Designed miniproteins, single chains, continued (3). Designs and how they scored, part 67

Each design is a single chain, and the fold is of that chain. pLDDT is the mean over its residues in the fold that is shown.

## One batch from the design tools (miniprotein)

Design m10296
Fold by ESMFold2-Fast:
Structure m10296 (fold): chain A 100 residues (1-100)
Amino acid sequence: SEEVAFARELLDKALEEIEKILNDPSLTDEQKFIRAQEVLEEALREAEPHLTPEQVAILRDGVIKASIALRIGIYLGLSDEEKLAMVRRIFDEVRARLEA
């Protein structure tokens, strides 16, 4: 569907922005988390008007999981590459659920 394609495009854009944030050496881990959280919330806000309530719930669940994964990654001292891989995996699950 056009709406699912749009949501996927927003997730791809959000992932690219999060990658740039995580790779920014001028930012602390806390600043990276806050900025990544803002990117995730913006993607959800942009996608919501174009999705069904069930699809919004899937996307919202994914955003929450990605936020939690980033926070856990920081607490565990994971690399930026490892944290990005966690977000990418969650986004892949969201895409699969939206296409089901």
Scores: mean pLDDT 86

Design m10297
Fold by ESMFold2-Fast:
Formats: sequence, structure tokens, C-alpha cells
Structure m10297 (fold): chain A 104 residues (1-104)
Amino acid sequence: MEEFDREIERLRKALEEAQVKYDTALEKISADPALAERLKKMFEEAQKNLDRAIETRDLEALVEAAVNLSTVYGIIAAITGDKELYEKSKELREEAVRLRQRLR
């Protein structure tokens, strides 16, 4: 369960970083309304799932938050060409797979 608390803090920091990157790239994101709408929905889902994981300590909610956040980073990386965000997206996806292994 200590690992669960560490994952919550990691995803919370990743969500805060994604928000900063979203704000920084907002002009480029707004140039593609369909992609902007998708990103906004994925960002909201990541927030909801992370909040649920924090409140309920639900491992499935934590996994879903990591998956949603991986998608958010991937979309921003694609829009900005930021390789670091692309690598962060991959790391979050790999972590989601690892967490799902615990659910079996």
C-alpha cells in the first residue's frame, strides 16, 4: 500500500505538469478544435480517476488515471513535438500495465 501512495504522488505531479504544458501549448492546441476537445476530455477523465483513486484507494481508478494521463502527454507531445513529453507518455503507459498486473 506504500507503493500505492507513491503512485498517487507521481500521477498527481504528472497531472500538474500536464496542466502547465497544456497552458503553454494552448495556442497550438486551439488550432485543431477536434484534437483540443479530445485532449480536454482525456484531461478531465484523468483528473476524475485520480481523485477517485485518492478518495477510495481503488487500484483500478489509479490504473485508469495513468492510462488517461499517458494519452494527455501523448497528444501534447504530438502537437508540440516535445520528445520529453513523448517519453513521459510511454513511461505512464508502462506503469499502467505494471499496475494492472497487480489486479490480475
Scores: mean pLDDT 81

Design m10298
Fold by ESMFold2-Fast:
Structure m10298 (fold): chain A 104 residues (1-104)
Amino acid sequence: SPGLKEEVLALLEEYVALAPDVPEESIEQARRWIENSSPGELLDEIIQLRNAIEAIKDPNLTLSKEEADEKAKEGVEEGYRLAEKYKEDSEELYERYKKILENL
């Protein structure tokens, strides 16, 4: 899935630019993992990288339990949107996020 890999790599580059203390070995491992990952794994990685980037951009963010629960729900909803966008690449992940969202 070229478009999906390109999106993950773009997010990884943004993350690396914001987190210069991340070891080069970890970055190279992430790039190798992306090259060999399934569409479902790539979609999960987009969500994780977006969350990591958001946390770095707001390092003083202190969430209440209610705010943390809302952010977790927003993360699942964003994961569902990505899985729907790339449904032809990962129908299993689309079904997984849909089921999680229905149970929230």
Scores: mean pLDDT 74

Design m10299
Fold by ESMFold2-Fast:
Structure m10299 (fold): chain A 65 residues (1-65)
Amino acid sequence: LLDKVKEAAKSLGLSENEIDLAKSTLENSLKAGSSKDTIKSAVEDALNTASETEKKIAQAVLEGV
């Protein structure tokens, strides 16, 4: 999961710090007991209000689930 997030984030041109943020976001959501489907839904809803960089981070998280 985390390796897929890292690969997707690199493909989107995110910095190392942004890749780490994407990995941490997915890991923390999974530790909190969120299902993959719940994470996908929440990320999709958030994309409409996010900055360009935040949208790329969210897309990387989606690729990782």
Scores: mean pLDDT 68

Design m10300
Fold by ESMFold2-Fast:
Structure m10300 (fold): chain A 98 residues (1-98)
Amino acid sequence: MEALDKAREYIKRLLKKYGISEEKAEELVEEIERIVFEALLGAISWEEARKRIKELLKEAGIPEEVAELIIRMFEAAFDGRPLEELEKLYKEAEKKLK
């Protein structure tokens, strides 16, 4: 299984727990991936990418702490980090849920 697919699954699950529909969660994940790819290609700085992702998630009603963990999950997946690291980030984000 690919780390990116698992990150998408975890992130969609988190977004749904925050009351976002399946369709909207899918759209948000795709938009975040687009922003991350722009940074990876050098079109924007990673700092700018993080800012744009945080603003996008804030507009969707996601707390900043959870948005930060979502960003870390995408970073870990694109860096080819172990699935165990992705699961750890997911569990940390889930603990922020009220």
Scores: mean pLDDT 79

Design m10301
Fold by ESMFold2-Fast:
Structure m10301 (fold): chain A 101 residues (1-101)
Amino acid sequence: EEVEKLAQEFNDAVIKGDLEKAKEYRKKLDEVLDEIRATNERLAAQSPEVKAEIDKLRQETLDKAKKNLESTKKKMIEAGFDEDLINEAVKKSLEYIEKKL
């Protein structure tokens, strides 16, 4: 609800080239997403079984993402892209995924 509104306002600001408003809406969006994550963590803490399932799904998601990124890395290096640049991009992508999960 609020996330959808903030995401739309962020997109509109980006399209209009209003970088200051885009930064403001992005910050608000990140704050709301962090609150949703914290709420989900509190709910998981009330059930050890739910927490175990969430931890399992998180690990499976990370393993799948890592495998997909390694596959993409190999294909891009074989296509002649710079290995150091691809390695940096893969590292940043994994760090982002870990922070979101």
Scores: mean pLDDT 73

Design m10302
Fold by ESMFold2-Fast:
Structure m10302 (fold): chain A 74 residues (1-74)
Amino acid sequence: LEEIIEKIIELAEEAIKGGDLEKNAKEIQELIAELHKILEEKGPDFELSKEEQEKLKEADKLIEEAAKLLREKL
């Protein structure tokens, strides 16, 4: 789970810094779908660790920034 969140952060940072926005956006979307699937399989009583929660918040901010850049390019 943490590994997936870290990979999302890496791809979002790369996209923001001038990487391939479209390619990285697609890969981020696929990783988000995988993350949701894992959370669903874990069930409603599953709690993210403090570290995972902090990384997920960071990922959300970076995804939002990358999405804004992609929208501006359209």
Scores: mean pLDDT 74

Design m10303
Fold by ESMFold2-Fast:
Structure m10303 (fold): chain A 98 residues (1-98)
Amino acid sequence: MLEEKAREYIERARKAEERLKKNPLAEISEEEKRLIAESYVFADIAKEYNLDTLVEVLEKLEELLKDPKKREEIEKRFEEALKEVEKMKEKHREELEK
């Protein structure tokens, strides 16, 4: 179950990020933007807790979300990741206008 979700998630996030990089002028959906931001948060958790698989990251995330303080930290990381996705889009748009 979790392994299937992890595999689907990685594929969707990767495709969304590639689409954003190749065509920053295209309409990127809020769902795609969110997937990319979530992937950055997952990578951050993997690094912090020395986790090798997305399944382990998802299990750790479930554990962390039970702690209100840790939940708030994760929410802030997600917001920061969303801002980075927006910055990436802006930068590529500017490069196309040069």
Scores: mean pLDDT 72

Design m10304
Fold by ESMFold2-Fast:
Structure m10304 (fold): chain A 63 residues (1-63)
Amino acid sequence: PMTPQQIQAQQQRMDQQIQSGIYRIQGGVYSMLNDVDRSQYYHKKSDDYDQKSRQLDQQIKQL
């Protein structure tokens, strides 16, 4: 069974992935509107959350 620490980390990882997806959609919408600066801002936020999720996945494997 997973430890309480692993469960907590998995929940945080999922939250990061959900945020990544939301910001990716927002970036796509602004891209369609030719708002390059806003599109890049939201795509960067999406990448940030995705990267945090990957870091948490690595940490979970150490627990």
Scores: mean pLDDT 82

Design m10305
Fold by ESMFold2-Fast:
Formats: structure tokens, sequence, C-alpha cells
Structure m10305 (fold): chain A 115 residues (1-115)
């Protein structure tokens, strides 16, 4: 049987904690023993606290500083109502290098079309 991995980003947030709890409860109700739930956030202390609260061996915590950067970019895009910069970031983050992605996002934020 293949091990199923579900990844929750920004898991230290209230919304992330709620998603994690719902997935854990669902996995328990379905008897899914081969599921791993990865909680990813830039706040390791908050992630360890969440892991203690749920006390489930299927939970793995991963500290990723880049998630905090994404959260800051998301907050800035919402604050400035520049949802196109946020959309472009999420759409291309896995297809472009970090340098190319930064130049593309900066171009959108400055209101210039990507060249």
Amino acid sequence: MEKITVTIYNAATEKGKKRAKELIDEAKSLGLENVTIKLVDDNKEALEQVKKEFNDPRIEVVEDPSVGKDKKLEDEAIKNKNYMALLVYYQFKDKLSEEELKELVDTVLKGKPPS
C-alpha cells in the first residue's frame, strides 16, 4: 500500500490548525492508517505546540522559512489589492527559478508587463 501524504501550509495559523484537525478526524473516521499529515510553517514553536495538541503519530512538522515569505507577500498583495502579483507567484513558483519568479512578481507589482 502506498503511503498518502497530505501537506498543510501555514499550519500554525488558526485556519491551518482547523484544516489539520478536520483531516485528522476524517482519517480516523475512515480508518486510514497509511496517511501522513505534514504541517509546514515558518514558526517551529507554534508547529510543535499544534503537534502536542493533536497528539497523533501521523503528524509530521516541517519548519520552512520560505512559507513565512509567501505569507508576507500574500499579506502585502491583499493590503495593496494587487491580487495579480499573488496569483502570478502561486501559478509560476514551481515552474520558474527563484530569481525569475522574483523579477516577474516585481514587474507585476510595478504595473509593467513581463518582458
Scores: mean pLDDT 64

Design m10306
Fold by ESMFold2-Fast:
Structure m10306 (fold): chain A 100 residues (1-100)
Amino acid sequence: KPSEEQKAQIRAILDEYLARLRELIARHPEARPAVHSAATYVQLVVQEVLEGREVSEEQIEAALAAAKAEIDASDVPEEVKAEIKRLVEETVARIKEVLA
């Protein structure tokens, strides 16, 4: 069961992540579909934590893999895909550290 401190840290991580994704869309409007996928999978994991449910590392890794697969399938330049995937990976790593 996530603590209130862990929930507060996870909210802060999500807020920062969404702000970075908004900045990325401002620089690369064509990346919107890939960014939507990146936002959706991370938000699903965060919602589980905020509702007080346990999230396993396996579930987090599955969400990361799904996000990366949808980003790779998008019609977005490869350099932009790499930037989005890096941001997702950094955010997921921070979430895993909080929940450890």
Scores: mean pLDDT 85

Design m10307
Fold by ESMFold2-Fast:
Structure m10307 (fold): chain A 85 residues (1-85)
Amino acid sequence: SASEQIDQALDAAEEHFKAGDFDAADEALVRAEQIIAEATGAPIPALKTAVEKGLITEEQKTRWLKLNDEVGVQALKEAVERVTG
């Protein structure tokens, strides 16, 4: 199911993030986003709409948002370090 595939992608993103593989974590998040977009029929993932339609859980939405923020913060830190060195 789409829900199961999303959980697998989120689990993969969490494991890669813990391992310090931020590129692989981002790739897994993009995969989850693509599965959500395909399930909702939207050109970009509409997480709120996906929850409202019962295609994903509120927990899956919360996990994706948290991971996306954490990966984005790490990417920003690395970018700042490159330009401030």
Scores: mean pLDDT 74

Design m10308
Fold by ESMFold2-Fast:
Structure m10308 (fold): chain A 120 residues (1-120)
Amino acid sequence: SKYEIIRELLVIGRRVAEIAREGAELLKETDPELAKELEEIAKEVEKLGEYIRDKLEKEKKPLSNEELLELLDKLIELGERAIEILREGAEKTKDEKLKELLEELEEDLERVKELRKEVE
């Protein structure tokens, strides 16, 4: 159902934001500019989640398929940017935790792309 897709997206979106924030913390001293970009990505992902929750719970307005696809495309864009930053950070630092976060984010983003195909 559309509701189940939206629910799963909110869970994945929250995890994407958490991964970006953890990556930012790990990069804060080594590359503060990359850390700041990840924090900004996390904030944008969190804003998307708040927008969805406000529409469904506070405003009690349903999301159209068109609106949902636009939100999915934005999450994919933000996730792909976070992947590039985490990949650069992992290569630069050789930090195994950054590599783990990268692998988790790549898996989550593939799931978002699958959910997008189910909405089309």
Scores: mean pLDDT 87

Design m10309
Fold by ESMFold2-Fast:
Structure m10309 (fold): chain A 94 residues (1-94)
Amino acid sequence: SEAERRLEEKMEELKELVKRASLGEKIPYSKFLEALQAVLDAARASPSVELQLKAAETLEQIAKELQQGGAPQELVDAFQQTSKELRRIAKEQE
């Protein structure tokens, strides 16, 4: 569906920001928050529990990698909280 496509698109945009930051680009914290919010908005519109859970698992893995890489705790927390919210959205649909 269009909503499922939007969730996948917003996840790929977020992954690209993470990749660019890992390659040395200085990405503002606000850009990560915007991308995380876009993922949440797309997930709320998506009927796919499978895609919501996959997004949550991906964000948990990114949060773990960011924490191990010494990223600011505020950024790690934002990814962890977004992952938890995605799991909550998935649970409410099933």
Scores: mean pLDDT 85

Design m10310
Fold by ESMFold2-Fast:
Structure m10310 (fold): chain A 112 residues (1-112)
Amino acid sequence: SLELSERLLEAVENKDLEAFEEVAREIAALPTDRIEIHPKLFEMALKLLEEDPELKELVLTYAARQHGMLEAPPLEALRDPRYSGVRTTVVLLVAFYTLEPERMKKILRASV
């Protein structure tokens, strides 16, 4: 829901790891394709991935695999509703990266 996405954005802006983990647990309990991502949070995620090509490759590859995809979609495809589940996963990964960059990079590199 948009409410969960707004709470996620607030947790990221406040650098509140506990609030992030609470919202992420609620999101994980829902179908990812039914979660409406706040536009500001999505644009922030896109900008971070555009600025870091290694992070972009790791995040998109991981998200694609979580959704049973053989190939990662290009970043611009995430605006397409057909990729709403992948988009939700990408946004969650980037949000966690802003809070715990070293831990996230370690997890993503181990999964590739």
Scores: mean pLDDT 80

Design m10311
Fold by ESMFold2-Fast:
Structure m10311 (fold): chain A 75 residues (1-75)
Amino acid sequence: MTEEELEEKLKEAEGDEELFRLAYEYRTGRSEEVKEKMKELLTTKYKLPEEVAEAFIEGKEGDEKVKEFGEELEK
């Protein structure tokens, strides 16, 4: 996978509502099961390497958006 392809896949993943929901659940509950689901979604649907998927899950770039999404989800 090229750097350009990787960037495109990450941008697609950022727009995934289900992925953001799972990320919010992981941030609040720290559930290993939820982390595993996110990792599988990123590696199977978006074809991201495991290292990149883990960086996305643990990364702080989406943290503010994940928190905001979670607040909207809870009304």
Scores: mean pLDDT 67

Design m10312
Fold by ESMFold2-Fast:
Structure m10312 (fold): chain A 86 residues (1-86)
Amino acid sequence: DASAKAAEILRTNQELEDARAKAMLQSEDFQEELKRASAYLREKGLTEVLDTYQAKIEENLKQSPRLGYQSVLEFLQFVRKEKEKD
């Protein structure tokens, strides 16, 4: 029925978004930016902040690649804002 079709479309879209998120997480650009972001926080002595974001990313990755990817974006945005203050 219409409700079952709507649920299937939503699920298919979520699976496609998860696949895209997984590909983005595995991209060289994201890996390099994550490495630089982590290094920056360690250099600033913000290791507790780094550990908190890593824990959140790991927790969300267990739920879905899309949620993990969102957490990575939040982490990168935080680091970019911290760099702008310097």
Scores: mean pLDDT 80

Design m10313
Fold by ESMFold2-Fast:
Structure m10313 (fold): chain A 77 residues (1-77)
Amino acid sequence: MKKKRVTAAEASKITGVSKSTLGGVQRFLDSMGESLPLERVRPASLARLLDVRKEDVARALEFLKTHEVVDVPDLVP
């Protein structure tokens, strides 16, 4: 599935969630190798791992269902 690609700065502006939180959530999902559906990720547990608010993790997870955060210049459209 092709997701809309955005920079960490744009994602942060759209969601109100910090760039570090968005990057941390995306990296966690990448490490799970798509074998873990987003609906099975526990926002509270991930918020504790990333030392951030549970609501921010929930917003990041919802955003990452339809968007991919990219920080590599070669991959920016």
Scores: mean pLDDT 68

Design m10314
Fold by ESMFold2-Fast:
Structure m10314 (fold): chain A 74 residues (1-74)
Amino acid sequence: SMPSVEELKEALLEAARAEAAARAEYDRTGSQEDKDRLMAASNETLRLLLELSRAADEATVQEAIAEIERIMRE
């Protein structure tokens, strides 16, 4: 069965936190391995955002985007 909107939002925010952590590590090391991890994490965040956009109302999607932007600025 398809995940709930709440499960998708939680997965998306967790993916965004993982992407932020991968970005910080890549900024620290500059290694190709950490760049590849960052790209994979970024793709996962985008995949989940697209899935949420298909399942949720616009207000929920906009709230999730604002939370992602906050996470990424830290």
Scores: mean pLDDT 87

Design m10315
Fold by ESMFold2-Fast:
Structure m10315 (fold): chain A 82 residues (1-82)
Amino acid sequence: AAAEAALQARIDRVRDLLGVGVETQKVLDQLRLAIEIGRKLRIIGDKIQELLDVKRNDPNNPKAIEEKKKEIEETSKKLVKE
């Protein structure tokens, strides 16, 4: 489970403990949106790390590097469309 899942569970627990008013719901919705943004950033960060690992472990394979760059671009396009 990602850090987002643990934070989401904590938000749900806080909701249960405090009772839910309209203003509390708004704050929790904003926090959930921030978690979702963090998730998208983590996905791209992981793909960038994969590219760096390919460059480090196989620096003489430009084809593998180019394929990872395409993978990052396609993943980014999908995340922007969400």
Scores: mean pLDDT 73

Design m10316
Fold by ESMFold2-Fast:
Structure m10316 (fold): chain A 81 residues (1-81)
Amino acid sequence: APSKEELEEAAEKGKKVAKEDIEEAKKLYPDKKELLDVLQQALKSAQQYAEQARKLGDLATAAGYEAAAKVLQEEIKKLEE
């Protein structure tokens, strides 16, 4: 099983990638509705990848995608306000 440190490192990497992807999406999609659609699709993909990784027993990959999904969900919530 992955160590607590490996899981935390995977989660931090997932957060970083998600934040970078969000900033890039903001540059490509200045329209709020298009940006929301893109981020919602990214959230769905991250959730599906996390579930698949857990099903395969890849807990580190699952932790990374779960962390990415949380970052995406927080950004979507801010945009919906």
Scores: mean pLDDT 87

Design m10317
Fold by ESMFold2-Fast:
Structure m10317 (fold): chain A 89 residues (1-89)
Amino acid sequence: AGEKLAEALLLFTEAAIKRHEGGDPAEIQRLLDEARALYAEADKLDPELTKAYAPFITGTLIEVVSLLQAGDIDGARRVAEEAAERIRA
């Protein structure tokens, strides 16, 4: 469950980065669909863990978007990677 949740967060982050860079809308949509599928699988495997991490994931994604708006793409990736590590632990 945690690994799928971490992977979903990383895919949401890559979609946000590609959107910020003016990437292909079809590629962005594919990443979002894959992230949503992994999140749904995590929720089926462990709904309590997924619910417990929902505020943390939301907060992390808000921070990622803020960093992207500031032009800090490397910072956005770092924050998401650190959050994914915490979910895996």
Scores: mean pLDDT 84

Design m10318
Fold by ESMFold2-Fast:
Structure m10318 (fold): chain A 71 residues (1-71)
Amino acid sequence: PIKEMMALQAARYVKKGDIEKAADSLSLSEESKEYMLKQVKQGVDPGDAMIESARKDGLSKDTIDALRKAL
């Protein structure tokens, strides 16, 4: 469904190096998006930063699991 499609799109943007579009694909809050960008800048893997930011933003377990599968 829609949440799985959002996760797949976000993972594709992460793989392309477009971190901002990845965050936007998940509709992350500005705070969680800033957190993700900061983590990536500090050397955290972009996929791991995305998953942690999604969790921080309160995204469902199903969405987070879909992200892990897509990454």
Scores: mean pLDDT 83

Design m10319
Fold by ESMFold2-Fast:
Structure m10319 (fold): chain A 66 residues (1-66)
Amino acid sequence: TREERLLAALQYADADRDGTVSEEELQRFLAAVEANPSAFPELDLDGDGTISAAELAAFLEVAASR
């Protein structure tokens, strides 16, 4: 599901695997996504090869809830 894909992406950002993503970890992850979006298919929820602002917002919402 969409939530499962977002949680998978969150696991990539959560370097220490404590269920919490720090601001620094999140910033590095977002920079990596911006540099190479095709490396993060978990964020490409509609499968068009492009990560939309709405998909990034959904990821940030999941990250903030942890």
Scores: mean pLDDT 64

Design m10320
Fold by ESMFold2-Fast:
Structure m10320 (fold): chain A 56 residues (1-56)
Amino acid sequence: MEGLARAMRLGVEAGHISAVGDTLAEHRDSSDEEKLEAVIRTLEEVGATDVAEEVR
C-alpha cells in the first residue's frame, strides 16, 4: 500500500525509526490498513503530529 510505505518513509526521515519499527513488529500479522493506522498513532504519540497529518 502506497500510504503505508509513505508513512514509514516520513517517520524514519523524522527520526522515529525505532518507534515505527516497534509498532510494525507488534502489528506484523495485521492488515496494511491497521498497520498504517498504528504507525500514524505512534507518530502522534511521539509528538510528530505534523508528520502524522502529512501521511493522511
Scores: mean pLDDT 77

Design m10321
Fold by ESMFold2-Fast:
Structure m10321 (fold): chain A 87 residues (1-87)
Amino acid sequence: MTPEDREFLDRVGLANTYLVQALQTVEKENKDPEKVKQFQQLLGEVATLLGTTGDLERAKKLLEEIREKFKDDKVITQAVDKMLEQL
């Protein structure tokens, strides 16, 4: 395993942690079930790409898209920003 592979796996682990935290926060703060569902679906896509393809750049792009979609939601954008910092 290369150092790059290990760094990538560490970032995936952190992303999963932030994914769980983000979902819990959105559930508490955001009462819109449709918005929560969209957020969960997009995070699931990020997790799938990271676990299946190892495409870090693609995962970052999906997180940027999530950030842009939920630009007006401070809770979601803060959670996504933390994930982007770790990836």
Scores: mean pLDDT 71

Design m10322
Fold by ESMFold2-Fast:
Structure m10322 (fold): chain A 84 residues (1-84)
Amino acid sequence: MALALKNLGNEEFKLGNYEEAAKRYQAALDIDPSDLGALRGFVASLKALKKEDDARAYLEDLKQKFPQNKALNEEIDRLLLELA
């Protein structure tokens, strides 16, 4: 399920359908919040929509929910730097 949603998000993103891509990636993250591919796609989609504040808020919330996940927090810190 999560993989299919992420793949749909990737397809929508390639088509320039950033709002639909963001929805697909968000659905994938609702199933697996630590999927780095879905997280990157979600943030990229929000950035394309000029919703960088929404992307930052999501990343900060995710960091608070999973403080022990080193790989996830390294990706979050990288994405936050890209949005700076």
Scores: mean pLDDT 86

Design m10323
Fold by ESMFold2-Fast:
Structure m10323 (fold): chain A 70 residues (1-70)
Amino acid sequence: MTRTVLSGLFTSPEELKEALDKIPLLDEETREELVKQFDALDAKTVGVGVTVDDRTGEVVGHAVTPVPEP
């Protein structure tokens, strides 16, 4: 089965990094890649989701996407 281990809105790459550091199922390479994608977007608010296979711990899906301002 798959499960979502992170789902949220973040306003800084430091905030995202702190959230990712609390997830023991993620390896360091995955955390670095997600923070790098956040930095590349240069957006005020970014939605981040991470889904893993609960049997293997493998990341099966992730999304880092800018949220438009109202």
Scores: mean pLDDT 75

Design m10324
Fold by ESMFold2-Fast:
Structure m10324 (fold): chain A 68 residues (1-68)
Amino acid sequence: LTPEEKEKLRRELEEVRRQGAADATRYSQEIAAHADDPERVAQLTARLGAAVAEYQRRIDELEKKLKE
């Protein structure tokens, strides 16, 4: 990878991390808002887990490219 390609990948990595953090915060707020509904909390927690897994996959792909 060229230095310019590495910089682009680092910026994409930071953006993905920021998006993931923002989504995690949003889901946490929704979970708190529905704390009296265990079924809804379970559904939101599952969605949060799925979102975290998707962002982690994207992060892993970018980090793998940076290690080339």
Scores: mean pLDDT 82

Design m10325
Fold by ESMFold2-Fast:
Structure m10325 (fold): chain A 72 residues (1-72)
Amino acid sequence: SQGDQLVQQGLQYWQQGNGEQAAQLFEQASRIYRQQGNDAKSYLALGLSYIAQGNYDKAEQYFLLSDAATPG
């Protein structure tokens, strides 16, 4: 999906040390997932954005929200 492609691009930028560009791509992916009604992936992408920004506390909060939004 378009959201999955943005996450993949964000991960590539983050691996190359470009956290600012990675965070922006993860935020774009989150918006696409939210528009598709996929709250779990939206929160996961926001968590990745906060990791890329060095905000680990907020990243943890969004990963917990992602887990809670996952069916089962």
Scores: mean pLDDT 87

Design m10326
Fold by ESMFold2-Fast:
Structure m10326 (fold): chain A 90 residues (1-90)
Amino acid sequence: MSLSEIRRQAFIDAVGVGAEAANLAQTKSLEEARKEAERRPDEIAEHYRQMALEAGLSQEEADKLAEETRRFALGVAEMGIEAAELDKQA
């Protein structure tokens, strides 16, 4: 598996994390959604860091991918939560 393939999978999963957080904000509470947003980006980042290392990528490439994945997943989750909060106010 190449860095590009791993990065693509990380992107798809990060979007999924954001969608799950948004759904929790709409169907349960903003508190539960924020707890998910605090936990899941770190979990998914470490998952892809390990996947990159197992695929034979360098430590530097794995660390960079993990940081990018964490930041992207957190951003998507936060945007999803904010959108759900605004939708409830409309």
Scores: mean pLDDT 80

Design m10327
Fold by ESMFold2-Fast:
Order: structure tokens, then C-alpha cells, then sequence
Structure m10327 (fold): chain A 80 residues (1-80)
């Protein structure tokens, strides 16, 4: 399922970028899904890795739009 793919991608993001960065990505995406894009952008600004920050914001935007397929695709791309 898309949910299972998202969970596995988040695990890989944690392994690749560390727990603190992964938790910020998780929260940025959650805020986007809740329509809280201003808060998502503010939290994303704390992510030092520019690629991770940019991808987190793209995922948050897809979550805001309700595009679950794009959310999973971008999470898997970040997890590579």
C-alpha cells in the first residue's frame, strides 16, 4: 500500500540523514497534510541540508494537495 511505502521510505530517510532530520521531514509533511504550509516552511528552514529541505517542502505541497502518489514518489526519491 502507499502507506507501507511511505513508512519504509521514512525509515530509510532516518538511516540516511539521521533521526533529527528525519523527524523534521516527518513533521513538515504532516503540517502540509493538515494545511499548515506556513508552519511547514518555518520548520523546513531548520533543515541544514538544502536538498532535504527542498524535497521536504515539495512533499508537504503534494500532501497539502492530497496527492498521495506524489508524496510517496518524492519520499522514495529522498530515501535513495
Amino acid sequence: SLRDKAIEAFKKIKEKYGEETAQKVFEVVRLGAQGRLDEAEKLASEIKDEKVREMALRIAQAAYEGNADEVVKLLEELAK
Scores: mean pLDDT 87

Design m10328
Fold by ESMFold2-Fast:
Structure m10328 (fold): chain A 57 residues (1-57)
Amino acid sequence: ITQEEIEEVIKNLNVPEEYWEEIAAAKSKEEAIKIAMEKLIEDGVEQLVEAVEKVTK
């Protein structure tokens, strides 16, 4: 995988800087996209749960 492909995945998916190193370790563009999506889904679910808890207080 090339540096440009990694940067494209990060830019297109708006991946937070904290996940950039894990995406850069991907061996293919498809793997980079999969890692990015998994991280974003995990973050999104955590943020949703936290937001619901804050609203119910």
Scores: mean pLDDT 73

Design m10329
Fold by ESMFold2-Fast:
Structure m10329 (fold): chain A 70 residues (1-70)
Amino acid sequence: MSKEEIEELVKKAQALIKKGTQLVETDPEKAREYALEVRKIADSIGDPNNTEQSLLLMGSSVLLRAVDRV
């Protein structure tokens, strides 16, 4: 996977985290779906040394925890 492809995936995942965070109180099921998509994107990158991948995994975990609190 190229560095440019990784950058596009990171941007997509960051947008999903933002949308999911906004939906936690109004539509927690949709927020959960977005969190799971972010996790799939992070898995697709497959490079544990990539700082952005680590941040995406943390972001998806935080979002899933927020959904579980509702």
Scores: mean pLDDT 77

